# Ledger of designs, part 57: designed miniproteins, single chains, continued (2)

Each design is a single chain, and the fold is of that chain. pLDDT is the mean over its residues in the fold that is shown.

## One batch from the design tools (miniprotein)

Design m6084
Fold by ESMFold2-Fast:
Order: structure tokens, then C-alpha cells, then sequence
Structure m6084 (fold): chain A 83 residues (1-83)
């Protein structure tokens, strides 16, 4: 169900943001990449959200928490508009 998947992805994005705020950048990056893969596989029309999550993962891997949160929030906004 698309709506249920969107809600799960949005919840996952909230976890990515919290992990970044806690300084757990490695786990945040892994989660963000996993969410991006789910979007590319099950919601290919939302590829922009997947691209933003991949950028969030890269920022987290580089220790740029501010940029990681910025990209994650943009991805979340796209998915929330589809509910």
C-alpha cells in the first residue's frame, strides 16, 4: 500500500534526522541509503526524494550534520506532499 509505505519512509526520515543530531553519522548514512533504495524500488516516480536522501547520506559520511539534515528535510517534504 503506497500510503503505508510513505508513512514508514517519513518515520525513517525522522530517525535519520535524530541520528544526525546525536552525531551517529555512520548509522544515519546507512539508514538514508536504505530509504533511498526503497524509494527507487517501490516509488520510482519519487526519484528526487531518493536523490536527496543519497545526498543526505554523503553529507553525514563527511560529518556535515547541518547539510545532512537539510537534505533529509527536503526529501521528507516531497514525501509528505504525496500523502
Amino acid sequence: EKEELLKELIKGLDYVIELVKQGDYDVAADLARGLAKQIRTHLPEEKEAAELLEEAAKAAEQGDGEKAIEYAKKAKEILEKKL
Scores: mean pLDDT 87

Design m6085
Fold by ESMFold2-Fast:
Structure m6085 (fold): chain A 105 residues (1-105)
Amino acid sequence: MVLEREVSLLLAQLVTLFQTEGLDDVADELDKAAESMSKDELLELARKLVEETFADDKGKKEFYLLILDLLEEEKEDEGGEKISRLAELLKQGASPEEIRAVYNE
């Protein structure tokens, strides 16, 4: 399967982010969907999956929605270094406020 470079890079970052949380099913769903989706459609699907997966966890839902907004806005996503840092904070139980502070660095 041939994906456009931008879609492939975005997909890799999203898959890494969800796998870091142990959400392998969500990561797999994104990977399959990306074969037929544009970048914008992939971001919308990821947003929906975040809202469904973290419906009972407001902090994690807000965290992942923030990450998706940043991926859409920044468009520099090669290497995913900032996303990896934010995922590490989430593993440590960081609040959305702490995650926002890290993003500004």
Scores: mean pLDDT 66

Design m6086
Fold by ESMFold2-Fast:
Structure m6086 (fold): chain A 62 residues (1-62)
Amino acid sequence: MSKLEKAEYAKELLIEKLKELNLTENEEVIKRAIENFREYLKSLGIPEEEIEKLIEEFKKKI
């Protein structure tokens, strides 16, 4: 599995989990989720440009 495939999978899981828990409108939870997701993507060695793209896609799907 490529780094980008891992990143996309993590994004989809995070969105699914937040929807399941009905937390998509909780600003504090969303902010923390974005911060944790960004740190995860950095740990995978994803370039900054791709990280910002993935975060914007995450925000649009919530």
Scores: mean pLDDT 82

Design m6087
Fold by ESMFold2-Fast:
Order: sequence, then C-alpha cells, then structure tokens
Structure m6087 (fold): chain A 55 residues (1-55)
Amino acid sequence: MKSGREQVLEIMRRAGERTAAWMKENPDASGLEMVRKLAEAMQEAEAEVRAEAAA
C-alpha cells in the first residue's frame, strides 16, 4: 500500500502532468485559468489515487 506521503507525491505528479498538457492545448489561457485548472487537476488526481489505494 502507498503511504500518505507517496499518495500526495503521486497526486502532485499527475496534477502537474495534466496541467502542463492542458496549458499546451490552451496557450492563450490566463494565469487565473491556469490556477483553476491546476486546482481541478489536483481534485481529479486525488480521486484517482484514493481509488487505486482502496483497490
């Protein structure tokens, strides 16, 4: 099982990858939109990592 520390690091990694990919697709995005997308990606990554830890 992944520790809480390992889960947080994995969430941050996945969220960063998603945000970077989204920014590449949306080069004209504002800083506020980037921050909102990062928050959204963090929530998505947390849900996935929690589901994987429960399986």
Scores: mean pLDDT 80

Design m6088
Fold by ESMFold2-Fast:
Structure m6088 (fold): chain A 66 residues (1-66)
Amino acid sequence: SHMDNKKKGDELLKEGSKAFAQGDWTKASDLYKKASEYYKKSGDTEMSKKLNGLSTALRGRAQTES
């Protein structure tokens, strides 16, 4: 259901935010990407776009610093 997809997105967002706080750009990028996909499935297009944008930015950063 949309509610179940949102809950999964919320869980992944929490994990991604924790990774972000720890400076794990690659881990945060991957988790935000997964969260974005679940929010899209839940119909939360705005949150999906926001998290996909953050994921892309962090992935670019990880590539230049790895």
Scores: mean pLDDT 82

Design m6089
Fold by ESMFold2-Fast:
Structure m6089 (fold): chain A 79 residues (1-79)
Amino acid sequence: SAMEAAKKAIEQKSAEAMEEGKRLYAYKKANPDEFNAEVEALKQTEEGGAKGFDLEAQAAMGEAHESYERGKQAREEAE
């Protein structure tokens, strides 16, 4: 039971991270200059440097997911 609870917690955190990535990528697509400015501003601070890199990584996860979904839809449309 404890190991099953731990697995579910890890899966939930992974799902939450992916949804955050999707939201950040959507924001980046709508406002690329603003997103890039926020990331660079965070990277310039000692406190926010890691957060800037984390935002880029999370947005990249969202981009990869959207590319996968587009490929899946294209395959379904080609049938």
Scores: mean pLDDT 73

Design m6090
Fold by ESMFold2-Fast:
Structure m6090 (fold): chain A 69 residues (1-69)
Amino acid sequence: GEKYLKEGALAFGEGDLEKAIEYFKKALEIAKDNKELQAKAYKGLSKIYKLLGEDEKAEEYEKKAKELE
């Protein structure tokens, strides 16, 4: 789980938003029973979708992250 979160954060830092989304989605897939990892991945996706101008998707992922707290 943590590997894909780190890869997603690295891709995000390099400006590769598409690759960052892919890695954060992979983190969600393998972390189905880990709420902490899911929340981190959702927060990452929310930030990326805000940068892409996809405000509705960004809000949806932000809400999902909060529901895990």
Scores: mean pLDDT 81

Design m6091
Fold by ESMFold2-Fast:
Structure m6091 (fold): chain A 56 residues (1-56)
Amino acid sequence: AEAEARKALAALSDEEFERLLELLGLPRDAPREVLIDYALKRVGAERVLELIAQVR
């Protein structure tokens, strides 16, 4: 689950990733890698995968 979510997050376009950050209420103030770790820690891999489906 976590590895799958990380792979999916890394595959997002910049536009899709920005939409994901907006859905999570996260500012674009850190490198993508750091924001990926924060998102997974904050909401979990299952929720991240659901949000990815919404931005694609």
Scores: mean pLDDT 79

Design m6092
Fold by ESMFold2-Fast:
Structure m6092 (fold): chain A 86 residues (1-86)
Amino acid sequence: KDLAAKEAYFKKAIEADPNFALAHSGLGAVLQEQGKLDEAAKEYKRAIELKPNFAEAHNNLGLVLQEQGKLDEAAKEYEEAIKLKP
């Protein structure tokens, strides 16, 4: 119930501003919590495309990639997050 409400909230934010990196990151987090890892990764990647210095999105993408078993890709995203937030 709460996840569906959060998903709707972020989708409305993206509809109002498709370039809102924070809304894409928020949608990614909701999708990750639902176990929709491929969709979550897509939204985090979109947030990074819109805001390449978005340390939290890099860190969260790393977590999703780690859950998918993509350990080398996850390590690279974590390294980028650390560089952006030392």
Scores: mean pLDDT 85

Design m6093
Fold by ESMFold2-Fast:
Structure m6093 (fold): chain A 45 residues (1-45)
Amino acid sequence: MRQDIIQRLLKELGLSSLPDTQEVQQRIDQEIEEIKRQRELELLK
């Protein structure tokens, strides 16, 4: 999951690498949580 999120962000931003900072790591964690919530909502539809 985490690697998949990183790869998607790289494609969206057109970057070859993401900066490895605490803020970026926290943003990735937020994206993972949002995806989990979105999947749960889709199962309810």
Scores: mean pLDDT 71

Design m6094
Fold by ESMFold2-Fast:
Structure m6094 (fold): chain A 80 residues (1-80)
Amino acid sequence: SPEQEMERLLAELERLIDEVEAKIDAGELSDREKAIMLFRLMSLIVELELLIETKNPSPELVERAKELIERANEVIERIK
């Protein structure tokens, strides 16, 4: 279902954000790894935004997605 698909993507994005933040804090992120993480974060953001636009999910899911996308963009700015 679109709802289950969104929940999966939200969980994946949250895990990726947590992973990247941990690696930044530990100093364990090379320039190559930064590029890979940037691509992965941006790809998940695009997929979530497309689902929001095309599937008209619940307001609660949209709110969660917006908050998580904001966190992802903050992490992107830290690794650029």
Scores: mean pLDDT 86

Design m6095
Fold by ESMFold2-Fast:
Formats: C-alpha cells, sequence, structure tokens
Structure m6095 (fold): chain A 59 residues (1-59)
C-alpha cells in the first residue's frame, strides 16, 4: 500500500504539470503542443496502470 500511495502522489504531480502545460498551449492556440502533451500524459497513465498491476501481482 505504501508503494501505491507513492505512485498516486507521482501521478498527482504529473497531472498538475500536464494540466498547466495543456492550459498554456490551449491559450496560445498551439494545437500541436496540446496533442503532444495529451499523448505524453496517456503514456504516463499506462505506466501507472502497469506499475499497479506489478504491485498487485507481488502479493
Amino acid sequence: SEKIKELEEKMKELMAKYTAQAEAAYAAGDWETLQKIAAEFEKEKEKFEEELKKLLEEE
């Protein structure tokens, strides 16, 4: 459970970072950067899910 809490905190930090970057790109009308940010966030989300599966399998 401790490792899961650490992953949750890391995801919160990444979400905050991506949200700020996405808002800046949206305000600038930079759709290419916005799409890139969305793709990077999706990749990080997949890593989070993979780490959760590993922790659950280590029971």
Scores: mean pLDDT 79

Design m6096
Fold by ESMFold2-Fast:
Structure m6096 (fold): chain A 101 residues (1-101)
Amino acid sequence: SMEEFEKLKKEAIETLREAVEILKSSPDPDAQRLAEEMEKRIAEIEKSTDPEQIINILKETINLLVDYLTAHPDLDPETRAKLLELVQKLAEIYKKLRELS
């Protein structure tokens, strides 16, 4: 339903914003760059009314976060665990959005 899609879109935006806050708190320049890129993608999701576009931007944004975690094995364990939890939550939201589209 359109109502359920809008709810999941909002949950995706809120979860992405949590990841951005964690990344912004990092002294790592790669984390800062990823946060800026994710903020741009959040803005694109917010502006879009196209379900396929929203789903595709979300998928690409999740992949950027996963790539960051893969490229930074020496990342602080607490920060890594928090970001992995958010990746898992985003993957679940992505799956549900696809089921509605």
Scores: mean pLDDT 89

Design m6097
Fold by ESMFold2-Fast:
Structure m6097 (fold): chain A 54 residues (1-54)
Amino acid sequence: SSSVERARQLAREMMSKKDKNPRVLAEEIARILEAIAEDIDEALRKKELAKLLS
């Protein structure tokens, strides 16, 4: 999913920009994790429906 690719890219950028403000960094990480969790949950529900119809 695009959210996973975005998270991986962001992680690489954050590792290269080590001096980022910890609070801002934590907020960005939290938002990305929430987006990934929702994306995975929705993808899993769609896969479940597809399997039931297969």
Scores: mean pLDDT 72

Design m6098
Fold by ESMFold2-Fast:
Structure m6098 (fold): chain A 66 residues (1-66)
Amino acid sequence: MAEEYLENAKKAIETLVEAGHDLETLKRAARTIAQHLLNQGFSEEEAQRILDEALKYAEELVEKKK
C-alpha cells in the first residue's frame, strides 16, 4: 500500500534531518521515493500525494530544528 511507503519515507527523512542534511537533500530523497512508486505502477495521483506529504514533513522537521 502506498501509505507504507509514506511511513518509510518519513523515517528516512527523520534520519537525514538528524544527520544534518539540508532541505534540498530531503526534497531530492522525497522525489526519488515518488519516482520509485511510479516505476512500481502506482498512479501519478498517489505518487504526488506521497511526495507532497513527505515534503511537508521534511519542511516541518527542518523548521523545528532551526
Scores: mean pLDDT 77

Design m6099
Fold by ESMFold2-Fast:
Order: structure tokens, then C-alpha cells, then sequence
Structure m6099 (fold): chain A 104 residues (1-104)
């Protein structure tokens, strides 16, 4: 099973979402701290991406009044970038919700 470092995961998140590298690094550091790990497996990465997608879907329903729908990974990345640029407060709320779910 392949293991991914913090730097590799940061590169993946930045590429996937298009957010700044500094923001991606901050998020990834918080994820690794929440999990108390130095590297992530492919299954752990898939679980994190799945959890983040669910949080974005829930946030669109709760904050924008949009009906719940399943987002693709590309759509999830675009929504995260839009929030970083247009609603930084809600972007930070999404990151906190992700970190809390990963701790449980």
C-alpha cells in the first residue's frame, strides 16, 4: 500500500481544488495533526476526500438553500475554491468540520 507524506498530500489538495499552496498546507497539517500521523494510506486519503465531499454537500444545502445532490470530485474542488475566494469564513468552517469528523 502506498503511503503519502504531508508534502505529497498538500500538492494533491492544491492541484485538486486550485486553492493557494499556503491554504492547502494549513489544511493538510490540521488533518495530519487530527489523525496523529506522519503519512496517509490511499484508503485514508479516499476517506478524507469522501468526508470533505459530504461536508461540502451539506454546506450547500444549509447555507445556500440548494437541494442536496451528490457532487463529483471536480465539483467539490470547484466549490472549495469558490468558498476560499468568496466566503473565507465559511471556508474555515468547512475545514473545522472536516477536522472534527476525522477526530471521531
Amino acid sequence: MKLYSKEEVTDMVAKWTGISREKAEEIVNRIFEALNKDSLSERELASIIYTLREIVEETLVEKKGEPRRVLTEEETGREIKWLEENDPELFEELVERLVERLKS
Scores: mean pLDDT 81

Design m6100
Fold by ESMFold2-Fast:
Structure m6100 (fold): chain A 61 residues (1-61)
Amino acid sequence: SPLERARRVYEELRAAIAAGDLDTAFQKLDELVRIYAEHPDDEELRRLLIEAVQLVNDAVA
């Protein structure tokens, strides 16, 4: 499902941030945006994307 794909990408995003790999983190965020763009009516995907954006913003602050 799109949500299962997004959750895997989110886990990779979180791991990249923990490793200090911001380049990979931005790539994974872009993947999540693309998944959500294909399924804009999925509220769970929307929430996951918002969490990912917040996580990246915190990492670069």
Scores: mean pLDDT 86

Design m6101
Fold by ESMFold2-Fast:
Structure m6101 (fold): chain A 60 residues (1-60)
Amino acid sequence: SLAEAEALLAQGRAAAEAGDGEAAERHYLKAWQLYVLAGRPDLAQAALEEGARALAPLRS
């Protein structure tokens, strides 16, 4: 579960770097969900904040 969330964070970062905002958002939200289910609200919040920062320039 945590390893899966970490892999999704990496995929979200790669999608954001490629300019694929839709894929990046999906991967960041799934990572957030998996961190919540794993009982790691600290990591879940960090994933949401990172995703918001990564997606901001793609929505401008």
Scores: mean pLDDT 82

Design m6103
Fold by ESMFold2-Fast:
Structure m6103 (fold): chain A 60 residues (1-60)
Amino acid sequence: SSQEMIDFAIELLKRMKVDPSLIQGEDILKVAEELARKFGVSREEALQAAIEAAKRLQKE
């Protein structure tokens, strides 16, 4: 589900030790690639989940 991908993406961003306020497009792309591989989804779907994860992490 989309929520499972978002949760996994949040964990990946945390493990990458990236400051939430400094998340760059390259960080999002890296997470999206891992999501696409793990969940077998399209690049577009993975990218949306990675963006949503970054937004939630920045909000908290």
Scores: mean pLDDT 80

Design m6104
Fold by ESMFold2-Fast:
Structure m6104 (fold): chain A 65 residues (1-65)
Amino acid sequence: KEKEELEKEIEELLKKAEEIYKKLKDKTGDELTPEEKEYIRFYLVMKSSNEKEKFLILKAYKELK
C-alpha cells in the first residue's frame, strides 16, 4: 500500500512540476524566484531518474518538509 501511495504522490508531483516548468520556460533566469528554480530543478532530476531513484528522492523531500 505504501508503494501505491508513493507512486501516486510521484505522479502528482511530476504533473505539478511539469505544469510549473512549462509556465516558467518563457521567463529569464533573473525573473525566477528561488522557489520556482527549486521546482525546475526537482522536475529535471525526477524526469531523469528511474523508478527506484524517484522513490528515494520523494522520501528525502518529505523528510526535509
Scores: mean pLDDT 68

Design m6105
Fold by ESMFold2-Fast:
Structure m6105 (fold): chain A 60 residues (1-60)
Amino acid sequence: SSPPKIVLSESEKIRLSNEILDKYEAGQISEEEAIRIAKRYGLEDTINAIKILAEVKAKK
């Protein structure tokens, strides 16, 4: 399947990925919000990173 996605340049993807992860780590946004933003822009690696961080926090 080919779902519609917002197309970003490589530099924009890197900036947005870093912004999402920084905000999530700082507690400024929830896991759900971070994942929604990452999904909107097709940032699969960022989604995986968010999930890993959430699982690590939950397993303690």
Scores: mean pLDDT 76

Design m6106
Fold by ESMFold2-Fast:
Structure m6106 (fold): chain A 76 residues (1-76)
Amino acid sequence: DAEKLAEKIRAQGEEEAAALEAQGLAEAARLVREAGEKLAEAALAAAAGDEERAAALREEARRLGEKAEELIQAAA
């Protein structure tokens, strides 16, 4: 069930973002949440047969995750 997978992906992203917010890393938390939403949307697009959109959304999520990691590294 793609809807259940998307829900799980969003929940994981929210959990990771909450941990970052607790550390005072609000911008990194925002990027992690956004990446999670893109990955959830990619799962739904793939289930609908839109492979091109799914690939684009995964690439957007990857870029957001890289930016979040850069912010986390800069804060260390």
Scores: mean pLDDT 87

Design m6107
Fold by ESMFold2-Fast:
Structure m6107 (fold): chain A 74 residues (1-74)
Amino acid sequence: MTVKEEIEEALKNYEEIKKEVVSQGWAKEESVEYQMEKAKIALEEGLDPNYVPESEEEAKKLEEEMKKKIEERK
């Protein structure tokens, strides 16, 4: 499977999850869209989108790097 195909499958699944999560009131639409963009960038960079950071400091660093990448793509 190519990176493009992996991204397309992930986005399709996220669209279904987004509809359910928003309808249930579990999260704001913007939060779900942000997570989808993070997953897309992670797949393009060859990272595991389901990776769980071992520390809050690592999580914060990864979030800041991801936000920067999202802004650069706008």
Scores: mean pLDDT 66

Design m6108
Fold by ESMFold2-Fast:
Structure m6108 (fold): chain A 84 residues (1-84)
Amino acid sequence: SAVDYLKKGLEAYEKGNYDEAIKYFEKAIEVDPNLVSAYLNLAEVYEKKGEYDKAIEYYERAIKLDPSLGTAKELLNKIKEKKK
């Protein structure tokens, strides 16, 4: 299920295995394209890898799915500042 892939991605992320985390979060989105948590987690992993353009893209996709995500909007602004 999408939730099972999300959990595997989080376990990989906690171990610092960012490429494996990305793989599982992408699989979660393939199963449930509206799973906001998977987009937020992808954005966080890409930020940890220093891939700020991809982090921005995934935060923007999460916000588009759920415009009430105030915290995600704040994180997006912080990442845009780091890209400078």
Scores: mean pLDDT 84

Design m6109
Fold by ESMFold2-Fast:
Structure m6109 (fold): chain A 73 residues (1-73)
Amino acid sequence: MEALLQLNKGMNAFLEGNYEEAVELFRKAAELARAEGRDSLAQVADLLAEAAEAKKQGNDEEAEKLFSQASQV
């Protein structure tokens, strides 16, 4: 599934500290998940993109909150 492939790439970029690339990959994953009819996966990808954006801004508290929200979907 293309959405999961982009999600995995985004997670790898995030773990490497490449938050800009992670944001782009998570946003792409969300678009592909919606195209595949996988609304819950799209919601997870959107939240992960927001978490990566928060990390780019140095807002670790908001990033943690968004990760927690993604894990509850």
Scores: mean pLDDT 83

Design m6110
Fold by ESMFold2-Fast:
Structure m6110 (fold): chain A 45 residues (1-45)
Amino acid sequence: HMKEIEEKGKKIYELLKKLNDARRRGASPETLRKLQEEIRKLAEE
């Protein structure tokens, strides 16, 4: 249980880092949306 949650959290954390980096560098709305969708998919799992 804890291991599974921690592994999923690690993946989401990495995607959040990419999203924050993209925001800082002014990436396109399309790029930001794609990263947000990937995070949502992992949260849904």
Scores: mean pLDDT 77

Design m6111
Fold by ESMFold2-Fast:
Structure m6111 (fold): chain A 74 residues (1-74)
Amino acid sequence: ALEYLKKAAEYQAKAAEAFEAGDYEAAIEYLEKAFDAAVEAARAAGDEARAAEIEAERPAAIEELRRLAAEAAA
């Protein structure tokens, strides 16, 4: 059950590292993988409501990261 939570944390760390390095494309890819792992963690725990909540947060988080990338490129 904790395996997916560990993967989510690892992908979040990689997303942060990529963002700090200015690799916004990689940061977005890792953030998407972090969301995938977090959704699987919630489903593995039998918490479908939490899985739905995490998926609902995904578009806004990705959009914010893309906005920050665009600002950095300007």
Scores: mean pLDDT 82

Design m6112
Fold by ESMFold2-Fast:
Structure m6112 (fold): chain A 64 residues (1-64)
Amino acid sequence: SLEEQKKKLEEKMEENEKRLVEFVTRLADEKGLSEEEKEKLVEGVRDAMRAFLDINLKLLEKES
């Protein structure tokens, strides 16, 4: 069902976001970024992932 597809997409995106945030945090640490710069970078990643999820959910609704 559409609802099952949405839930699966949300779960997959949540897992991907966690992995991406961990990866980006490691890169920031390697580059010697400040805590403020690191927080801004993580916020940007989370915002981008949320926007990507919203777009994909809307596309699923239009295809049904």
Scores: mean pLDDT 82

Design m6113
Fold by ESMFold2-Fast:
Structure m6113 (fold): chain A 80 residues (1-80)
Amino acid sequence: MEEAERLLEEAREALKRGDKKEAAELAVRAALEALKLLPPEKILEGIGLVLRAIGYELDGDAEGAIKAAEEALKLAKEYS
């Protein structure tokens, strides 16, 4: 949990600096760390959120990537 929260906070700080590429990359990493914390019955939902974060990263939408990572972390907090 702490690692996913740290990566998400780093993503937000990168976005504040205008480093959209770093922000999106960190958000994808945060979503992946959140996925590792999910029970088997939530893995498919977590994978969907990771794929959304990657999609936003590829589109250059750092804010969208961060939002997807926030949803993944919220899911992990509910089930871990």
Scores: mean pLDDT 85

Design m6114
Fold by ESMFold2-Fast:
Structure m6114 (fold): chain A 57 residues (1-57)
Amino acid sequence: LSPDLEAEIWLALGRMAFSLGDYDLAIEKFKEALRLSKDEKIRKEAEEEIKKAEKRK
């Protein structure tokens, strides 16, 4: 699988954790997406989701 496709999977896992109220786990998943992807859209989405999760902690 491409790194960008793997990053999309990590974004989906982070969003699932967020919906369950586990904001620490969500942030960890979003950080994995940032580590794997160089795509601007994926990175921007991950960074925005991390900021949302940090505010919910």
Scores: mean pLDDT 83

Design m6115
Fold by ESMFold2-Fast:
Structure m6115 (fold): chain A 61 residues (1-61)
Amino acid sequence: SMELLKAGEALMRLDYISRYSGDPELREKAHKALLEINELLRRGDDEGAMRLALESYKELS
């Protein structure tokens, strides 16, 4: 679905920022977002994880 594609793109972008951004503040924010997303996924909250990924992407991209 379009929403799944957007969430996947958001996750890929957040991972890229966390590893490769020249801005250490952006790297830390992206890393923190990924940790929270991973916690939601571990708990089976797929909808919450997708929502957080999209919101974090909007703020950091």
Scores: mean pLDDT 84

Design m6116
Fold by ESMFold2-Fast:
Structure m6116 (fold): chain A 71 residues (1-71)
Amino acid sequence: GKEAVEAAARAAALAKEQGESTELLNLLDKGGAAASAGNRATAVRYLERALGLAKSPELKEAIERALRAAK
């Protein structure tokens, strides 16, 4: 839904600010796009993969918020 898209976008913005990898940014973008399309299962898969790559506590929390909104 809308909240998952916004949460994923916020996580992507934070990841860009922190200089995170292109792979992490692509996973967040794909997660947000899947959520926007209503593909909850696909959104969850991409966001879980992004969470596995995230190193900062702030980014992990932002991705976890997006995951809760996508479910």
Scores: mean pLDDT 85

Design m6117
Fold by ESMFold2-Fast:
Structure m6117 (fold): chain A 80 residues (1-80)
Amino acid sequence: MPTREEFEASPYYEEAMEILKRAQEIADRAQASGDPELVEWAGEQLLKVRKLVYEYIRTGDKSYLEEAKKILDEAEERLA
């Protein structure tokens, strides 16, 4: 498992933290809607984004953060 020290030392740590914050905000918005299907779907997107950030930490490959941002953009459009 990647350590907190490895994550914090990464060149894109701040960008990764922003991505995780956006994913949590999507989940929070779904919870606020009271729609169980939307809550379940948003939870799935949060999990996918977290897995991509984990892969970035493990490999150092910024493309995983770009893929995570694409998922977030699509999720934000669906919630609008």
Scores: mean pLDDT 80

Design m6118
Fold by ESMFold2-Fast:
Structure m6118 (fold): chain A 68 residues (1-68)
Amino acid sequence: SLEEAVELGRRLGEAVAAGDDATARALARQLVRDFPDPKHLRAAAEAAIEVGGERALELLKEAAVEVL
């Protein structure tokens, strides 16, 4: 769901802000794998960027190349 994608995105941002790169990469891969809907991914990316900044977007881009 959209709400689940946004929550996972926020958790990705929190992991980035905490400097937990391993958790952040795992969450980014899960998000791309479990939420293929572009609307859900966009909302999740916005939530992740709000908390974790541009680094969160970079990890999502890396995960998209790796998973998709």
Scores: mean pLDDT 83

Design m6119
Fold by ESMFold2-Fast:
Structure m6119 (fold): chain A 92 residues (1-92)
Amino acid sequence: SAELVARIEALIKDYAKAGATVRARAEGGRVTLVFSGLSLPQQIALALQGIGLDLEGLGVEVRLAGDTVTLVFSGLTEEQAQALEELARSLS
């Protein structure tokens, strides 16, 4: 949905502004977002935001490793996934 895509865009922008490195990879209707350089409070906040997303028709996986939080979104269009990848690249 357009609303969920806008929420994902907000996460990318907010965490990049907070000093995180955001890397994205689009694969068909899936986007993998890797947030690194996060403090422990930022890791917890981002993981909870990932878990708390209301996802009518979409899947979210949350993975934690070191100072890195990975969010995997599925059920996007290929165009939506690619646009999110381009957004993350523009902020790196």
Scores: mean pLDDT 81

Design m6120
Fold by ESMFold2-Fast:
Structure m6120 (fold): chain A 68 residues (1-68)
Amino acid sequence: MIELTDEELDKIAEKAGISKETARKIANIVYELLKEGKIDVEEIAKRAGVSPEQARTVIEILAELGKI
């Protein structure tokens, strides 16, 4: 599980235009897929119930924060 601070979740939520709860959900899905060596933006978007663009934005911010 990716450990994110409240401040990191706020940054992700604001930039992606989603709730903090949705940001945490996407981060957890990304972490699960990373363990399997399979990052798929479409799969992340489907599991989280967000657009592929929102999923991509979350992935980019997680990379910027050094979480992935």
Scores: mean pLDDT 80

Design m6121
Fold by ESMFold2-Fast:
Structure m6121 (fold): chain A 79 residues (1-79)
Amino acid sequence: MTPEQRREAAEGILRAAEELAREAKELVEKAPDDPEAQRKAVVLLTALGILAAAADFLGDEETAERVRRLLEEAKEAIS
């Protein structure tokens, strides 16, 4: 990959992670007593974990750490 391709990939990962984290929080916020909403939120958190691993694979430690922070915050919000 070129440096610009790696940067674009990292930016894409971060944007996707921010969207998934927000969606997971929204699901639980709108339906806190709904086990299905919580289960869907857990699936989104799993996708966040995969994005963090993808950022690590790209060698972008800063993006990986930001995605992990989003995952941690989202986990805390849905617990």
Scores: mean pLDDT 80

Design m6122
Fold by ESMFold2-Fast:
Structure m6122 (fold): chain A 79 residues (1-79)
Amino acid sequence: MKEEILEKLREAEESDLKEASKILKELLENLKDEESRKAFIEVLRELAKEGNLRAQLELEILESLERMKEAIDKLIARR
């Protein structure tokens, strides 16, 4: 999962802005199981509060990806 997400982001970096947005949307589609994702994030949040470095890193990556997707969508919608 982690490595797959990074690989798709690298592909987006080599494409134009329109193609990058498409790749990121496809990434989010693969993680569309909201119930499982919510449970997973909640567990990671608890572990991160306990000082688990891996859980902290995974939360940061997931949050960064969501923010990046939102930023790209806003940029494309604007211009």
Scores: mean pLDDT 63

